# Designed miniproteins, single chains: the designs that were tried, part 63

Each design is a single chain, and the fold is of that chain. pLDDT is the mean over its residues in the fold that is shown.

## One batch from the design tools (miniprotein)

Design m2176
Fold by ESMFold2-Fast:
Structure m2176 (fold): chain A 86 residues (1-86)
Amino acid sequence: MAQEAIEARERASKLVLEYSEGIPTTEFLKALDEVIKERYGLTTGIHPDSFMALGHAIDALGWIILEKGEEEAEEVVREAARKARE
C-alpha cells in the first residue's frame, strides 16, 4: 500500500477525533454524510446506526484527502461539526 494512502487514513482519523469533540457521534456522522453528499454527490456508506459507520467515515475522508487535499477535508469536517451543532 502506498505511503500516501496510509497517511491519509491517519489524518482522516485525527480530523474525526478533533472536530467531533463535544458532539454526539450519531449526529456528527449524519452531518458528515450530508456534507459529503451535497459537496461531491457521492454515496459515502455512512449510516449512523451501522457498526461500520466510523470506518466508512474515515474511508470517505481519506478519499477526500487523496483527491482534493487535506485542507478541503478539514473544511468538510468543520462544516459537518457546524451542522451537527444546529
Scores: mean pLDDT 75

Design m2177
Fold by ESMFold2-Fast:
Structure m2177 (fold): chain A 84 residues (1-84)
Amino acid sequence: MTEEERKKLNEERRKLWEKIKAEAANYDKEELIEEYVEMLKEIYGLSEEEQEEIRRELETHSTTADLLAGIEVLKEYKEYQEKL
């Protein structure tokens, strides 16, 4: 992968991130945390203790935009893994 291709990808991600931030303003953070943890449980089989730790970290160290972006990434990853 060339450095020029990587820069173009970063510009596309920046535009996508701005859309996600605009959407995130309409979401409840607590609801997004629950959705994110639910997806991690489905994909990675997290224990109850791991789920609780992640909830605490997300509540303290994440924004609604971070959560919405993370959920979209997990959706893509789940679809991609099915094909591998």
Scores: mean pLDDT 76

Design m2178
Fold by ESMFold2-Fast:
Structure m2178 (fold): chain A 63 residues (1-63)
Amino acid sequence: SSMTQERIAESEKTSEELAPPLEPVSREASERAREIPDGEERARYVGEEVGKELARLKKKLEE
């Protein structure tokens, strides 16, 4: 995972709870996407995979 701002990451407790399940999905999707020769298609693939898991987690939290 990339930490762009230390203060914001520390103030968001939900990110600590959601980051662990999202981190391996993001990492795995990025690794798989490295085999995609088109950079634009690669970025779309990673975004789609992460988006699916994020939507699933949000739905579970709202249940």
Scores: mean pLDDT 65

Design m2179
Fold by ESMFold2-Fast:
Structure m2179 (fold): chain A 78 residues (1-78)
Amino acid sequence: DRVAALARAIETAKQAFDEAVKNGDYEAALASLEQMRAHGLALVDATDAPPEDKAAVRASLDAEYQRQKEEIEKKFKE
């Protein structure tokens, strides 16, 4: 089950991200965020949805990634 495997991978990356943020590990937090984005995009590709809907979700994931990256940069530099 590709969808279930990707969902588990996203959850694992999210747990790693939360732990990295808790430990003040900026590099690990960024790496985990990148893994979450990559798995999220793969999950969109694995779903049965119209191309326009998939494009919209990919754009939303990219926007969320940028927002989270900026928040991490702000938190770790302040």
Scores: mean pLDDT 81

Design m2180
Fold by ESMFold2-Fast:
Structure m2180 (fold): chain A 85 residues (1-85)
Amino acid sequence: DKLEEEFKKTDDQEKKYEILKKYIELAKEAIRKGDLEKAEEYLKQAKKVYESLSEDSPYKEEAQKLLLEVEIELGIALIERGVAA
């Protein structure tokens, strides 16, 4: 995963936020395609990036909002597919 390699090598808050947004878009695309397992993997990667953002990062609130939005979309899709626990 090229994004994971880039994330591991960067301390730039803006670059981390860009990587997080790319994982969010990949997760949303996977949800639209019905690949909920892949969507969950991308969401996990986005959460790792979010946890690496500093407490005073100007991107932290926006990143949290994006994560919550995609988690809700994934949850709804899992329920609709009848695979939710």
Scores: mean pLDDT 79

Design m2181
Fold by ESMFold2-Fast:
Structure m2181 (fold): chain A 67 residues (1-67)
Amino acid sequence: LTEEELKILEFLKKHGRATVDQLAKELGLSKEKVQEIVDRLEARGLVRRAFGQYYLTDKGLEELEKA
């Protein structure tokens, strides 16, 4: 995991869910950059999207705990 990916997974673990806007504000990144990162995490099965929000998966939690 990159540092940015790790921070996103940690945020989702702590808060349960987030929008791209919330993640962009929290990490100090552009919404475009956050979208790229969450799309990559979703493709890897580490996060899932529902109703415009992102959630940590069990696989994402396992990867976060190993980091």
Scores: mean pLDDT 87

Design m2182
Fold by ESMFold2-Fast:
Structure m2182 (fold): chain A 84 residues (1-84)
Amino acid sequence: AYYELVDEKGELIGYIVETEPGKFVVGPTTHPDLKIGDEVEIRGEVPPVSVRDPNVFPPRSQAVARLRLIKVDKEKNKVTVEVV
């Protein structure tokens, strides 16, 4: 399974990949074990896996965004984040 990264409004930001224990980035693959309090980093441009996501917000061109997981819904494959 994979998780869709969404903001507090449920807007799709991308997908999550665990790069180090407890550290996550937005990326198109895998099924990390997610829990509330984990931090997610947006790195570079991550295209939608299925190109079905016209609402995917691209990351800032000059900066990496760091987000914190505030909700994890494994049954719906969604995690809600906010800016840390």
Scores: mean pLDDT 53

Design m2183
Fold by ESMFold2-Fast:
Structure m2183 (fold): chain A 102 residues (1-102)
Amino acid sequence: SLEELAERLREVAEELVGLIARHDPEAAERLRELVERLLELIRRRAPVEEIGAVWAELDALLGATVARLLAEGRVSEEEFEAIALRYGELSGILGEILDLLR
C-alpha cells in the first residue's frame, strides 16, 4: 500500500497546490517542485530524515504563503478551511508513509 499512499499523497497535494495557484502561481510552482521531490524520495525509499527535510521545506513555504495571503485579505474563510483540510490530509498520509518506511 506504499504505492497507494503515494498516489493519494500526489492527488491531495495537487488539490492543495491548485488552491494556492489561484492566488500565488509562483509559490504554487515551488510547492509542486517540492511535492515531486518528496514523491521521488518516497519512491526510492530514502531515509525518513531526508524525506522529513523536504517536508519541512514544503511545510514552511506553505505556512508562509498562507499567512501572507491571509494578511493581504486574499483568502476567504471557506478557502482557508479548504487549504487546512487538504494540509491535514497531506500530513496524515505522509505520517502513514513514514511509518511504513521505518
Scores: mean pLDDT 89

Design m2184
Fold by ESMFold2-Fast:
Structure m2184 (fold): chain A 75 residues (1-75)
Amino acid sequence: MDVEALVERFLKEGYVGVRLAKPAREALEALAAEYDLVVHFFSDTLFMVGQPASRKEPVTRERATAFFERALALE
């Protein structure tokens, strides 16, 4: 999955849907908390990530890129 495409959609829409190759729910929830992001799971591998409505400032491109690179590396 293309990290750059996920980052562009996330920054444009404020959320993006992602499918993992392997289940990583607990690790992904911990990672989302580290980046101050909200994750909603539809299955063990399918989730949506978004910015919380309470954020005063949008997530930067650099932070979004780091999050998605780490998320897609979870095994």
Scores: mean pLDDT 75

Design m2185
Fold by ESMFold2-Fast:
Structure m2185 (fold): chain A 79 residues (1-79)
Amino acid sequence: MIEEAIKALEKAIEALKQGDTAAAKEHLTRAVLYLTKAGLSEEAREYYQKAMKAIAAGDYDAAIKALEELIEKAREAAE
């Protein structure tokens, strides 16, 4: 589940870099489901809210940074 979460987060970042907020939100929602199933529900909620707030504000750099931080936390949890 952690590997699937990381892949979904990477796809969300790619979508944000292309300005595709709909695809980014879809991938982010998928990532949150995988992270929750992996026992990272608190981190998933925190970073989901942070990323969604940034996307709503048009601050895609802040959204990407939040998702990159979440990927790092997911990788650490996979060890």
Scores: mean pLDDT 84

Design m2186
Fold by ESMFold2-Fast:
Structure m2186 (fold): chain A 73 residues (1-73)
Amino acid sequence: SLAEEKERARRLIEQMRRMASSLDLTPEQKERIDAALARVEEAIERGASPIELQRAVLEATAVLAEAILETFK
């Protein structure tokens, strides 16, 4: 259901924030991650379609993954 999808997205955002908080991020990396997570929150708030919500989550995941790669390499 849409309610279950929104709850899952909220939990994923919380997990991503916890992960980001544990990393030694640059201001630029933190800004990119915060912006991507904010877009997911906005999608949830405005009642975006499941596909739009999924795309926002995937984008946030990609931004976080890129920041992690930059930090550990």
Scores: mean pLDDT 82

Design m2187
Fold by ESMFold2-Fast:
Structure m2187 (fold): chain A 76 residues (1-76)
Amino acid sequence: DFVDRLAERFGLPREEVEEILKNSSILVVEEAARDGKRYTPEEARQLFHDFMQAAVDAAIARDAERAGKPVDTSPV
């Protein structure tokens, strides 16, 4: 399960990873609508990945700040 692998990799709850993936998908659609342009499948995939990575990094940073631990911002 892709969600379980991401949750394990980043130390996030499965439910939080599911929300990140859902919100990242919504952001891709909103970005396309705002720009009024058609993305290629490759461009849409890259944009989704960028939004997902940013959301994961933010979640890890919030958790690390609360715990006082260093953050790993490595790419997905």
Scores: mean pLDDT 73

Design m2188
Fold by ESMFold2-Fast:
Structure m2188 (fold): chain A 116 residues (1-116)
Amino acid sequence: SEARELLERALKLLEEAIRLLQQALLADPNQETRDKALPYVQEAQALVESARRHLEQGDLESALRDAEEAARHARKAADIILEESTNPKALELAREALKLVEEAERLIKEAREILE
């Protein structure tokens, strides 16, 4: 289905964003920034894995909800790093991650409109 294809593409973008956010946290020497952002990165990863399981089961509505929540958590992690980090590499990686999250959010919105 078109909704399934959009969700699969969105999840790939979120997986890339999560990898970039993980790299950003490794580059940042500020422990407080890492402690603040890490739970959002971990929750985003868990939700992407949950969304993939729901897609494999044909549960597009549950996959959509998990993908939406994953994008929200990934965005929050990127926002924390962009606001609180002074490390140029961490900021660059977080900006790239945010662009991928924004593209994933557009695909998720299109999938929602098909499923409603």
Scores: mean pLDDT 92

Design m2189
Fold by ESMFold2-Fast:
Structure m2189 (fold): chain A 100 residues (1-100)
Amino acid sequence: SMDEMKKVLEEVIKQLKELSKELKKKGLTQSAQELDNEINMLQWVKEHGSEYEQLLTLMSTIGTLVVISQRAKRLGDTKLAKKANEVSDEISKKVKELLS
């Protein structure tokens, strides 16, 4: 439903804002900028996008989080890598539920 999609988008945006703040605190400026771009897209498609565009942007966000997790792992920040991967997994589960 539209109400379920809106709640998912709002929850995801909130989680991503928290992660972006953590990335900035750790000096991971490129990863923070990439995540902020996804946040801006999610906010835009929430207000103006179709359900397809909303789903596509959520899928894009999953990909961005996987890349951030891999970068964090290469830097030895296993806690940050795990957090980014957990957020990615939560979004993936919510997307699957919306498609069911």
Scores: mean pLDDT 89

Design m2190
Fold by ESMFold2-Fast:
Parts: C-alpha cells; sequence; structure tokens
Structure m2190 (fold): chain A 89 residues (1-89)
C-alpha cells in the first residue's frame, strides 16, 4: 500500500498540503485578492515539487503513477501562476 512506504507517505502529506494551499489560492482569486492568490499558489507549487521529489524516490508502481499525476498538476499550476502574475502587472 502507498501509505506503508515511508517515502510515498511523506510525498502524499506534501501533496495534501499543496492541495490546501491551492484551495486557499482559489478562494483569494474569487475574492479578487490577486496578491494572496499568487502567494498561496507559489506555496502550492513548492509543496507539489516536494511531493514529486519524494515520489520519484519510491520504487512502488503506485508512487510512480502518483508522480506522473503530480507532474501534470504542477505544470497546470505553473501556467496559472504566470497568468495571475501577468494580471497583477
Amino acid sequence: MLLEDPIAKEALFEEVEGTLYLAAANIAKKQGDLEKAIEYLEKAIEEFEEAIELYSKSDLPVAQQMLRAAEEALEKLKEELEELKEKLE
């Protein structure tokens, strides 16, 4: 199981933290607070990057599947960050 591998478990916790920051960023964006949205989105990106690093160190097939999904999520978050920064300028 994913949670029985210490590295994959730590990766999952980082991914959960990233998801919470993403939720905070979306709330700030809806409220028109672009500066807070950028701050939370940058934190979400950091947590997803950490999760990706940790998943890459696990030999479990499930962890490699989670790695791919996290990499796709990270690319989308980076695009959203660039769009928000351009709006702030």
Scores: mean pLDDT 83

Design m2191
Fold by ESMFold2-Fast:
Structure m2191 (fold): chain A 100 residues (1-100)
Amino acid sequence: ALFEEEVATLERVLGRALDPEALKANAKKLIEKQYEETLEELKNASDKELQELLDRLKQSPQTEESELLIQAIEAAIKKDYEKMKEYLEKAKEIELERVE
């Protein structure tokens, strides 16, 4: 259940599960677009929505990306949008490396 919720969160960030047949360049473009959309979503989310997302992520097993997403959401709750962008950029770079 918790793992399935984390996977659903990642699929939402990516816009869909990546097709194994997808070209590497297309996968990178989708990751970049999804992180831009996530940035706007976090800036526009209410404190309640951010807290609910944070609580949900903390209940799932942590990966390096999920730890960075948690830090980004915590920064968004504090209205520290520069730190939020920094953490999201780090998470994006990790996902881009995995597409290699």
Scores: mean pLDDT 74

Design m2192
Fold by ESMFold2-Fast:
Structure m2192 (fold): chain A 88 residues (1-88)
Amino acid sequence: SEIEKLLDELEKALKEGNTEEVREKLLEILELMKKGENLTEKQAERLVELIKKLPIDDETKKEILETFLSLIKNEKARKIFKEEIESI
């Protein structure tokens, strides 16, 4: 899956502190979702955990989570994002 590959690359960029690559990978995932790619429940869990680890404020994390949620079609994946947004 292209999304799975991008999630692996995002996790690596986060671990390396490469803020530019983190931004690029998040935007690439968003573009795939805009084109009709759907997040599985497992992919949604991974993406939420990666967003939680971003070295940014909670308000910005919430905006990113809400942006992704607007594109999610799978009800279980939507629930994962909604629960994280409510916890912030």
Scores: mean pLDDT 87

Design m2193
Fold by ESMFold2-Fast:
Structure m2193 (fold): chain A 125 residues (1-125)
Amino acid sequence: MAERSRKLAEADELIRRALDYLDRAIRLLEEIRPAAEKAGVIPVLDKALEYLREAKRLAEKKTPEDLKKAAEYTREALSLVETLESALEVGLGSDEVVERAREAGRYTREALKLLEEAYELLEEV
């Protein structure tokens, strides 16, 4: 059916964009690792990275169940990234490091939105 085909194509594009945002967030978080070590927040960074990588792995499967789980992991990662940003702002983070943490948070939030939209579209098929 033409509507089913359109929704599948739209969901696939949303997932592709979400995966790109997850990859960008992961790269920015790895770039701030030395600052996170100095601030004593490596466990927060590592857990955020674990959740983002698991979200990426699940989203690549492109099923409603996996997208729902990917969104849940992305939401948990967003909370940890916001904690990391706050720790770097109060502690030893340079303005550049703090801005990279904020940018990682923005990309994580965009990925979450796209994953939730893709999930809703796939549930309608």
Scores: mean pLDDT 87

Design m2194
Fold by ESMFold2-Fast:
Structure m2194 (fold): chain A 69 residues (1-69)
Amino acid sequence: MKPVMTEEEKREELIRLAMGEEIAKEKGIDEEAVKKALDKLGEFLGVGREEVEAARPEAEKRLAEAKAK
């Protein structure tokens, strides 16, 4: 079932999914297992992989800013 979200809330959730994948890779968690788990979560939220990938540049920017502090 798709949650009722505003455009801003949807964008934030997509960014969080992309950030979670990047953080898991950095921590040495199995990349394929993480991708599968996040794809299932995205499906549950009603978002596709292409939407998560579109949010990846913003996720990378936020992670870079967090690492700089």
Scores: mean pLDDT 72

Design m2195
Fold by ESMFold2-Fast:
Structure m2195 (fold): chain A 82 residues (1-82)
Amino acid sequence: GNSPLQQEINSAFSKASSLLSQLKSHIPSSAYEESLSKLESLYNDAVDAISKGQTTEASAALFGLKSSVTALEEALDELKES
C-alpha cells in the first residue's frame, strides 16, 4: 500500500503537472519542456528513493515538488493579473 509520504509525493506531482499544463499555452515550448523534465526527474527520484527505503532522499524530492507547485501557482496568478 502507499505510505503517507508516497501519497504526498503523488499528490504534489499531480498538482504541479496540472498547474504546468494550465501554464503551457502561456509560455515558450522550451520553458514547458524544461519544467516538465524537472518535475518528472523529481518524481522519479522520489519514487526510487521510497522503493529503496531512502526517506531523507524522498523527502528532499518532495520538497522540490512542493516548491515547484508554489512557483507554478505564483506564475499562474501573475498571468491572471495581466
Scores: mean pLDDT 84

Design m2196
Fold by ESMFold2-Fast:
Structure m2196 (fold): chain A 57 residues (1-57)
Amino acid sequence: DTLEEVERLLQKPTLSKEEAEYLYELGVISEEEKEKLENGEILPPSTKDKILERAKK
């Protein structure tokens, strides 16, 4: 299910460009968050919690 997949991806240390694009297409991350993930940046736990809350909708 979508929520479980989002949770799994957010547990990874880094995401691929394709994985970040997938989250963006789901509408659970902003364009800025997508760019940060594509550049190999680790999002802070507070931001990950917000993404998970968006995925629960």
Scores: mean pLDDT 79

Design m2197
Fold by ESMFold2-Fast:
Structure m2197 (fold): chain A 71 residues (1-71)
Amino acid sequence: MLLELAEEIGRELRIIGEAGGLSEELVEARVQRIREEARKAETLPEEERQKVLDEFQELLERLKRAADELK
C-alpha cells in the first residue's frame, strides 16, 4: 500500500525534522512530495509500482533508524 507507506514516511520525516530544528513548513513540503509520488505510483503498471514500493520501504527503514537515534 503506497499511500500507507507514504504516511509512515511522513511521520518519520516529522520526527526527524522536529529534532533537527527544521521548519514545519519545510517538513510538510517534503511530506507532500512523498504523498504525490505515492499517488502517481498507484497509477503505474505493477512492475513499476513494485519498484516504488521497494524504494519507499528502504527509505522508511532508513528514516526509522535515524529517528530512533534521535529519540
Scores: mean pLDDT 80

Design m2198
Fold by ESMFold2-Fast:
Structure m2198 (fold): chain A 87 residues (1-87)
Amino acid sequence: MDVSALSTEEQVELLATALAALRLREEGYSPEEIARLLAPHSPWAPEIARLSDEEIEQLAVAAALHLSPEQVEEARRRAEEMVRAAR
């Protein structure tokens, strides 16, 4: 996945989905469960669910490097909403 080719909005959405997936993995959800739980909230859910934890972390860092602090905060807010909805 080439993060540098994405629009700012797509990078925010990708970061939000990556953060939500990492949180759910920390809480013990399987990749298959995460894909199902996040699919209604993000088009990136199937792609991110196939990645290792290290690959998701690398994507999150890459996306965050191209975003402002306000955009990173928006991504965190969206991630928290996705995790809450998944529970």
Scores: mean pLDDT 81

Design m2199
Fold by ESMFold2-Fast:
Structure m2199 (fold): chain A 100 residues (1-100)
Amino acid sequence: MTVVKIAKEAKNKEEVANQIVLAASLSPTARRAVVDEVRRLTGEEIPDDLPAIKEALLKLSLEDMIRVARVGIEAARRDGNQTALDALEEALKKLEELSK
């Protein structure tokens, strides 16, 4: 039971980070919004590099990842990138389920 719970949480958090990174790769506006929000939450300079963004996301709490996903959704909507928006909305839904 314990091993399964730990593996599921780690896998879900990585899947969410991958969805946010995918959206950032597809929408320049979402990428900038995600980087700016992660930098605000961590207080660290994060390079505009997808692996660095993923690593920074994995260090965040689920609540902070929700904040990043919401900021990304607003940016993706402004950019009109439906694929990025869909990826971010799926990430947000999964994060909200994990945070209960």
Scores: mean pLDDT 80

Design m2200
Fold by ESMFold2-Fast:
Structure m2200 (fold): chain A 76 residues (1-76)
Amino acid sequence: SVDEEIEKLREELLSQVPEEDRELVRELLDKVKEAIDAEDYAGVLELLKEAKKTLSPKVYQLLLSLVGEMLRLKEA
């Protein structure tokens, strides 16, 4: 169920991203997951800072929400 929830959240976020930005956001999500799995939280923060410079505020807020959920699931 946890893995299914992550997959649904990723798909939901990507569906709300403009088609031209979806590949960039998908790559960002992959890098964030790798950093979380490595417990590299400084790397997660750096990726989010770079995302804030390039993404619209709406897409950035969706990304923050997903990263928060991924961190919660890592703790469980």
Scores: mean pLDDT 79

Design m2201
Fold by ESMFold2-Fast:
Structure m2201 (fold): chain A 83 residues (1-83)
Amino acid sequence: MSEKLREDVEVGVLEIRFAVLRLVAKRAETDEELREIIEGLEELRERLRELYERSTDEEVRERARELIERVEEEIERLKERLE
């Protein structure tokens, strides 16, 4: 597999993980559940940062950057729900 194809798959998997975490967040009813989801999003953000730093492909880097922004926005939104 070419490096670009491998990284395209990697960012796609991270996009799917983000979608799943957002779906689970809609069902969260307790502060403990929200904290677990926030931890998952923080782990996802770190993986995206690593991909962004490692990748030489502009398209992969742009997708990773856009997803990082969306993940950070979601983390802030969920932290507000914790109060």
Scores: mean pLDDT 84

Design m2202
Fold by ESMFold2-Fast:
Structure m2202 (fold): chain A 100 residues (1-100)
Amino acid sequence: MAPAELSPEYQAWLDELERRARELREKHGLTLQEVSDFIADEAIKRLKEEGLVTDEEAEAMRRHDPGAGLVLLAGYHSDDPETQAAAEAVLARIREAAAQ
């Protein structure tokens, strides 16, 4: 579920990401896995661009939990406590993986 109180910039980025993902699936015949991989990679790129994760943390996400990027972005751009708690739990796992 999308958080109700996202920044306008982040909401615009999500809307464009959803549009591109839908186009890849509907017009280009990508599998659900290929679309999921695309979304995960774009989320990790945005986290790095915003300075929210290190290179080591981004690499750990790509190897161990590619879906973590959207959860982290939602946590950083939302005032919802449940969304923030989910992002903090994911970030703790990624930091543990990156430290090894």
Scores: mean pLDDT 77

Design m2203
Fold by ESMFold2-Fast:
Structure m2203 (fold): chain A 59 residues (1-59)
Amino acid sequence: REELVAKLVEVAGMSRGTAEAIVQLLSQLPAPTREQIEAVLRAFGVPEEKLEELADFLL
């Protein structure tokens, strides 16, 4: 969990609170697909060029 939060902060430049909210939201999905993870990241303002890297890390 902490590794996921740290990666989101580092790669996407978001606040720790936003990163924690993303991780919490994704944890509520039973089996998130790459497309679902990318959709959540995009909704929170992650730039398109970072989506693939972060989705791969969160899978």
Scores: mean pLDDT 76

Design m2204
Fold by ESMFold2-Fast:
Structure m2204 (fold): chain A 88 residues (1-88)
Amino acid sequence: LEERIIKETAEYLKSLPDPKLQELAKEIESMSLEELIEKIFELSKTDPDIALKLSEALSIAVANSAKSSEDSEKLNDYVSELIENVRK
């Protein structure tokens, strides 16, 4: 499940026309879910726009998993809270 979420998050970022996000996507492919969340939090302090897009990508990946597996519901809630915190 975690590997799938990471892979889908990276693929979503690669689909965006931002070279910085495309480079970040390659880095993310080797990360754990915990490391990805930490990266989003770190970026929220320096590059909130990038952090928001990364959070949205993760939320989409988790939501897709949640539709087929209840195991992802808690992660979806966590990501949604993170997105709101970045916007403020």
Scores: mean pLDDT 73

Design m2205
Fold by ESMFold2-Fast:
Structure m2205 (fold): chain A 84 residues (1-84)
Amino acid sequence: PSKEELELEIEASMTIIRTSVLVKEYEKKGDKEKALQTLIDGSRKVIEIYKELEKVGGPQTQKIAREQIEELQRIIEQAEKELK
């Protein structure tokens, strides 16, 4: 992988970790609405990072990025339904 690919993969991983920690903290406090909103916002940020990975990555990285974007979009849709 290129240096740019590696930096984007690290940023995506760090964003996922930060989002997961914040979601769990809001869940512990009983703030379900804020937990869901944090999940949506974090997932959208990760999608944008994976879109950049699609532009700079090789074929295998592009495939993984597309699969991750599809999964994150499903997570956002489910969270948005629960937020009602």
Scores: mean pLDDT 86

Design m2206
Fold by ESMFold2-Fast:
Order: C-alpha cells, then structure tokens, then sequence
Structure m2206 (fold): chain A 89 residues (1-89)
C-alpha cells in the first residue's frame, strides 16, 4: 500500500495515525511535485501496488480519479489524513 500526501505536514500526520492503528503503508510526501506530476506518479504506482491512496485538494483528486478511470486503474482518494487512514484499514 502506498499513500501520496501533498504536504509534509499531512504525510507526518498520516504516518503517526498509521502507527497508532498498527497499519503498514509507504507514505510519500509529494508536496514538491506539480499536480500533473502527482497524477502521473499515482497512475504509475497503481500499476505496481495493490492499493494506492492520494491525499490532496478536491481538484487534484478529481483529476486522479478521471485519469485512473480512463486507464482502468484503481486509485483511492482522501481529503484528510484521517480519511486516508480509514481507507487504509
């Protein structure tokens, strides 16, 4: 499982919550990437990992979902660290 977070603060909060829940996931801070780069990364990871979650603003999440649907790939989206961890359960 991989979780992409658009800020360092969100990435650190997700890692904290995952540790509290006893869930193992790779968390990647993508705050230095453009929206286009994040979408491309999420789609590439969705080919290799059984579960990919993207945490970010609604406009990013809408683009990720649309592009994943076009390619027959499954990507989960979250608006908060808490929602991302809930999806990881």
Amino acid sequence: MVILAVSKEDAEEIRRLLKEEGIEAEVIDVGDLTQEEIVKLALELAKKYPEVIVLGPQDLLDEVQEEAKKRGLKVKTALSPEEAVELAK
Scores: mean pLDDT 86

Design m2207
Fold by ESMFold2-Fast:
Structure m2207 (fold): chain A 104 residues (1-104)
Amino acid sequence: SLVDEVAALVDETRARLLEAVDAGTLDPEEAQRLADETLARVEALFERMSEDELREALALLDRRAAALDEEARAETDPARRLALAMMGVLLQRIRAAIEARLAA
């Protein structure tokens, strides 16, 4: 489903950010480019989604955000915490894009 594709993009972006931390290659500029690319890809999926699918994606993002908050609270590595915080900002941007579409 398109909702599953949104979930996969979110999960892939989180994995890539944490992999960059573990490799010692986390660059804020590159992380921002990855976030912007992910948002653009997700917005392209939203153009193809029904209102019901957008509401399902919003619920999925709320669940992902809650899981991310728990992960961030348990994390002791400052670089990994930063990556999780950046991911949280991305989820808020995606959520705002869905809310804007549902308000139209």
Scores: mean pLDDT 88

Design m2208
Fold by ESMFold2-Fast:
Structure m2208 (fold): chain A 104 residues (1-104)
Amino acid sequence: MKEKVVTGVVRADDGKATEKEVYLAAMKVVDETLKKAVELGADKVVFAGLSKKHKEELLKAGEALKEQAEALGIEAEIHLEDAEKVYEEMREEGAEVVEGVLEA
């Protein structure tokens, strides 16, 4: 592929996870996504956050990824409302995916 993309995915179940737990898990995905993007010489990173309740925590983590990626000259996108569609599309394209899951 001409464009190298690394996708960080956070899936948070709304049952038992606290805002702090969601944020910490999302930041771990941010760190792993950025590390892989640097290792692969990626042109772009994508952050996909899937949650019903914790969208604000996921947005904050996605913004941190964007700031860090842009500082390295890497393009960044944040997806919350369409995160599931973006995740499916990136998987179909064979993009490198970093995934974090929080249990209910």
Scores: mean pLDDT 76

Design m2209
Fold by ESMFold2-Fast:
Structure m2209 (fold): chain A 87 residues (1-87)
Amino acid sequence: MEIQGAGGKAELEGGTAYGGVNGSDGVITQFSGALVYEDGTVYTGAGGREELEAAGVPTKIPQTPEESARLARELGKAAREGKLPDA
């Protein structure tokens, strides 16, 4: 039970948001996120827990497909807004 992982995707504002996370004890320690538009525009971000907290993204490991999709949307939005370190 030392490592936990989750990933999801969701539609966001005409694009597709992707999020992948690893963590332990229910807390995200590493993440990657992207928002990909159909015209080929891509926003990306990756980092650790401190960068998630600074971006205002929840640091809880998602437990359901709906939570995973919600996290993907939040990561995609934060990447588009330039709030995440470059991937």
Scores: mean pLDDT 79

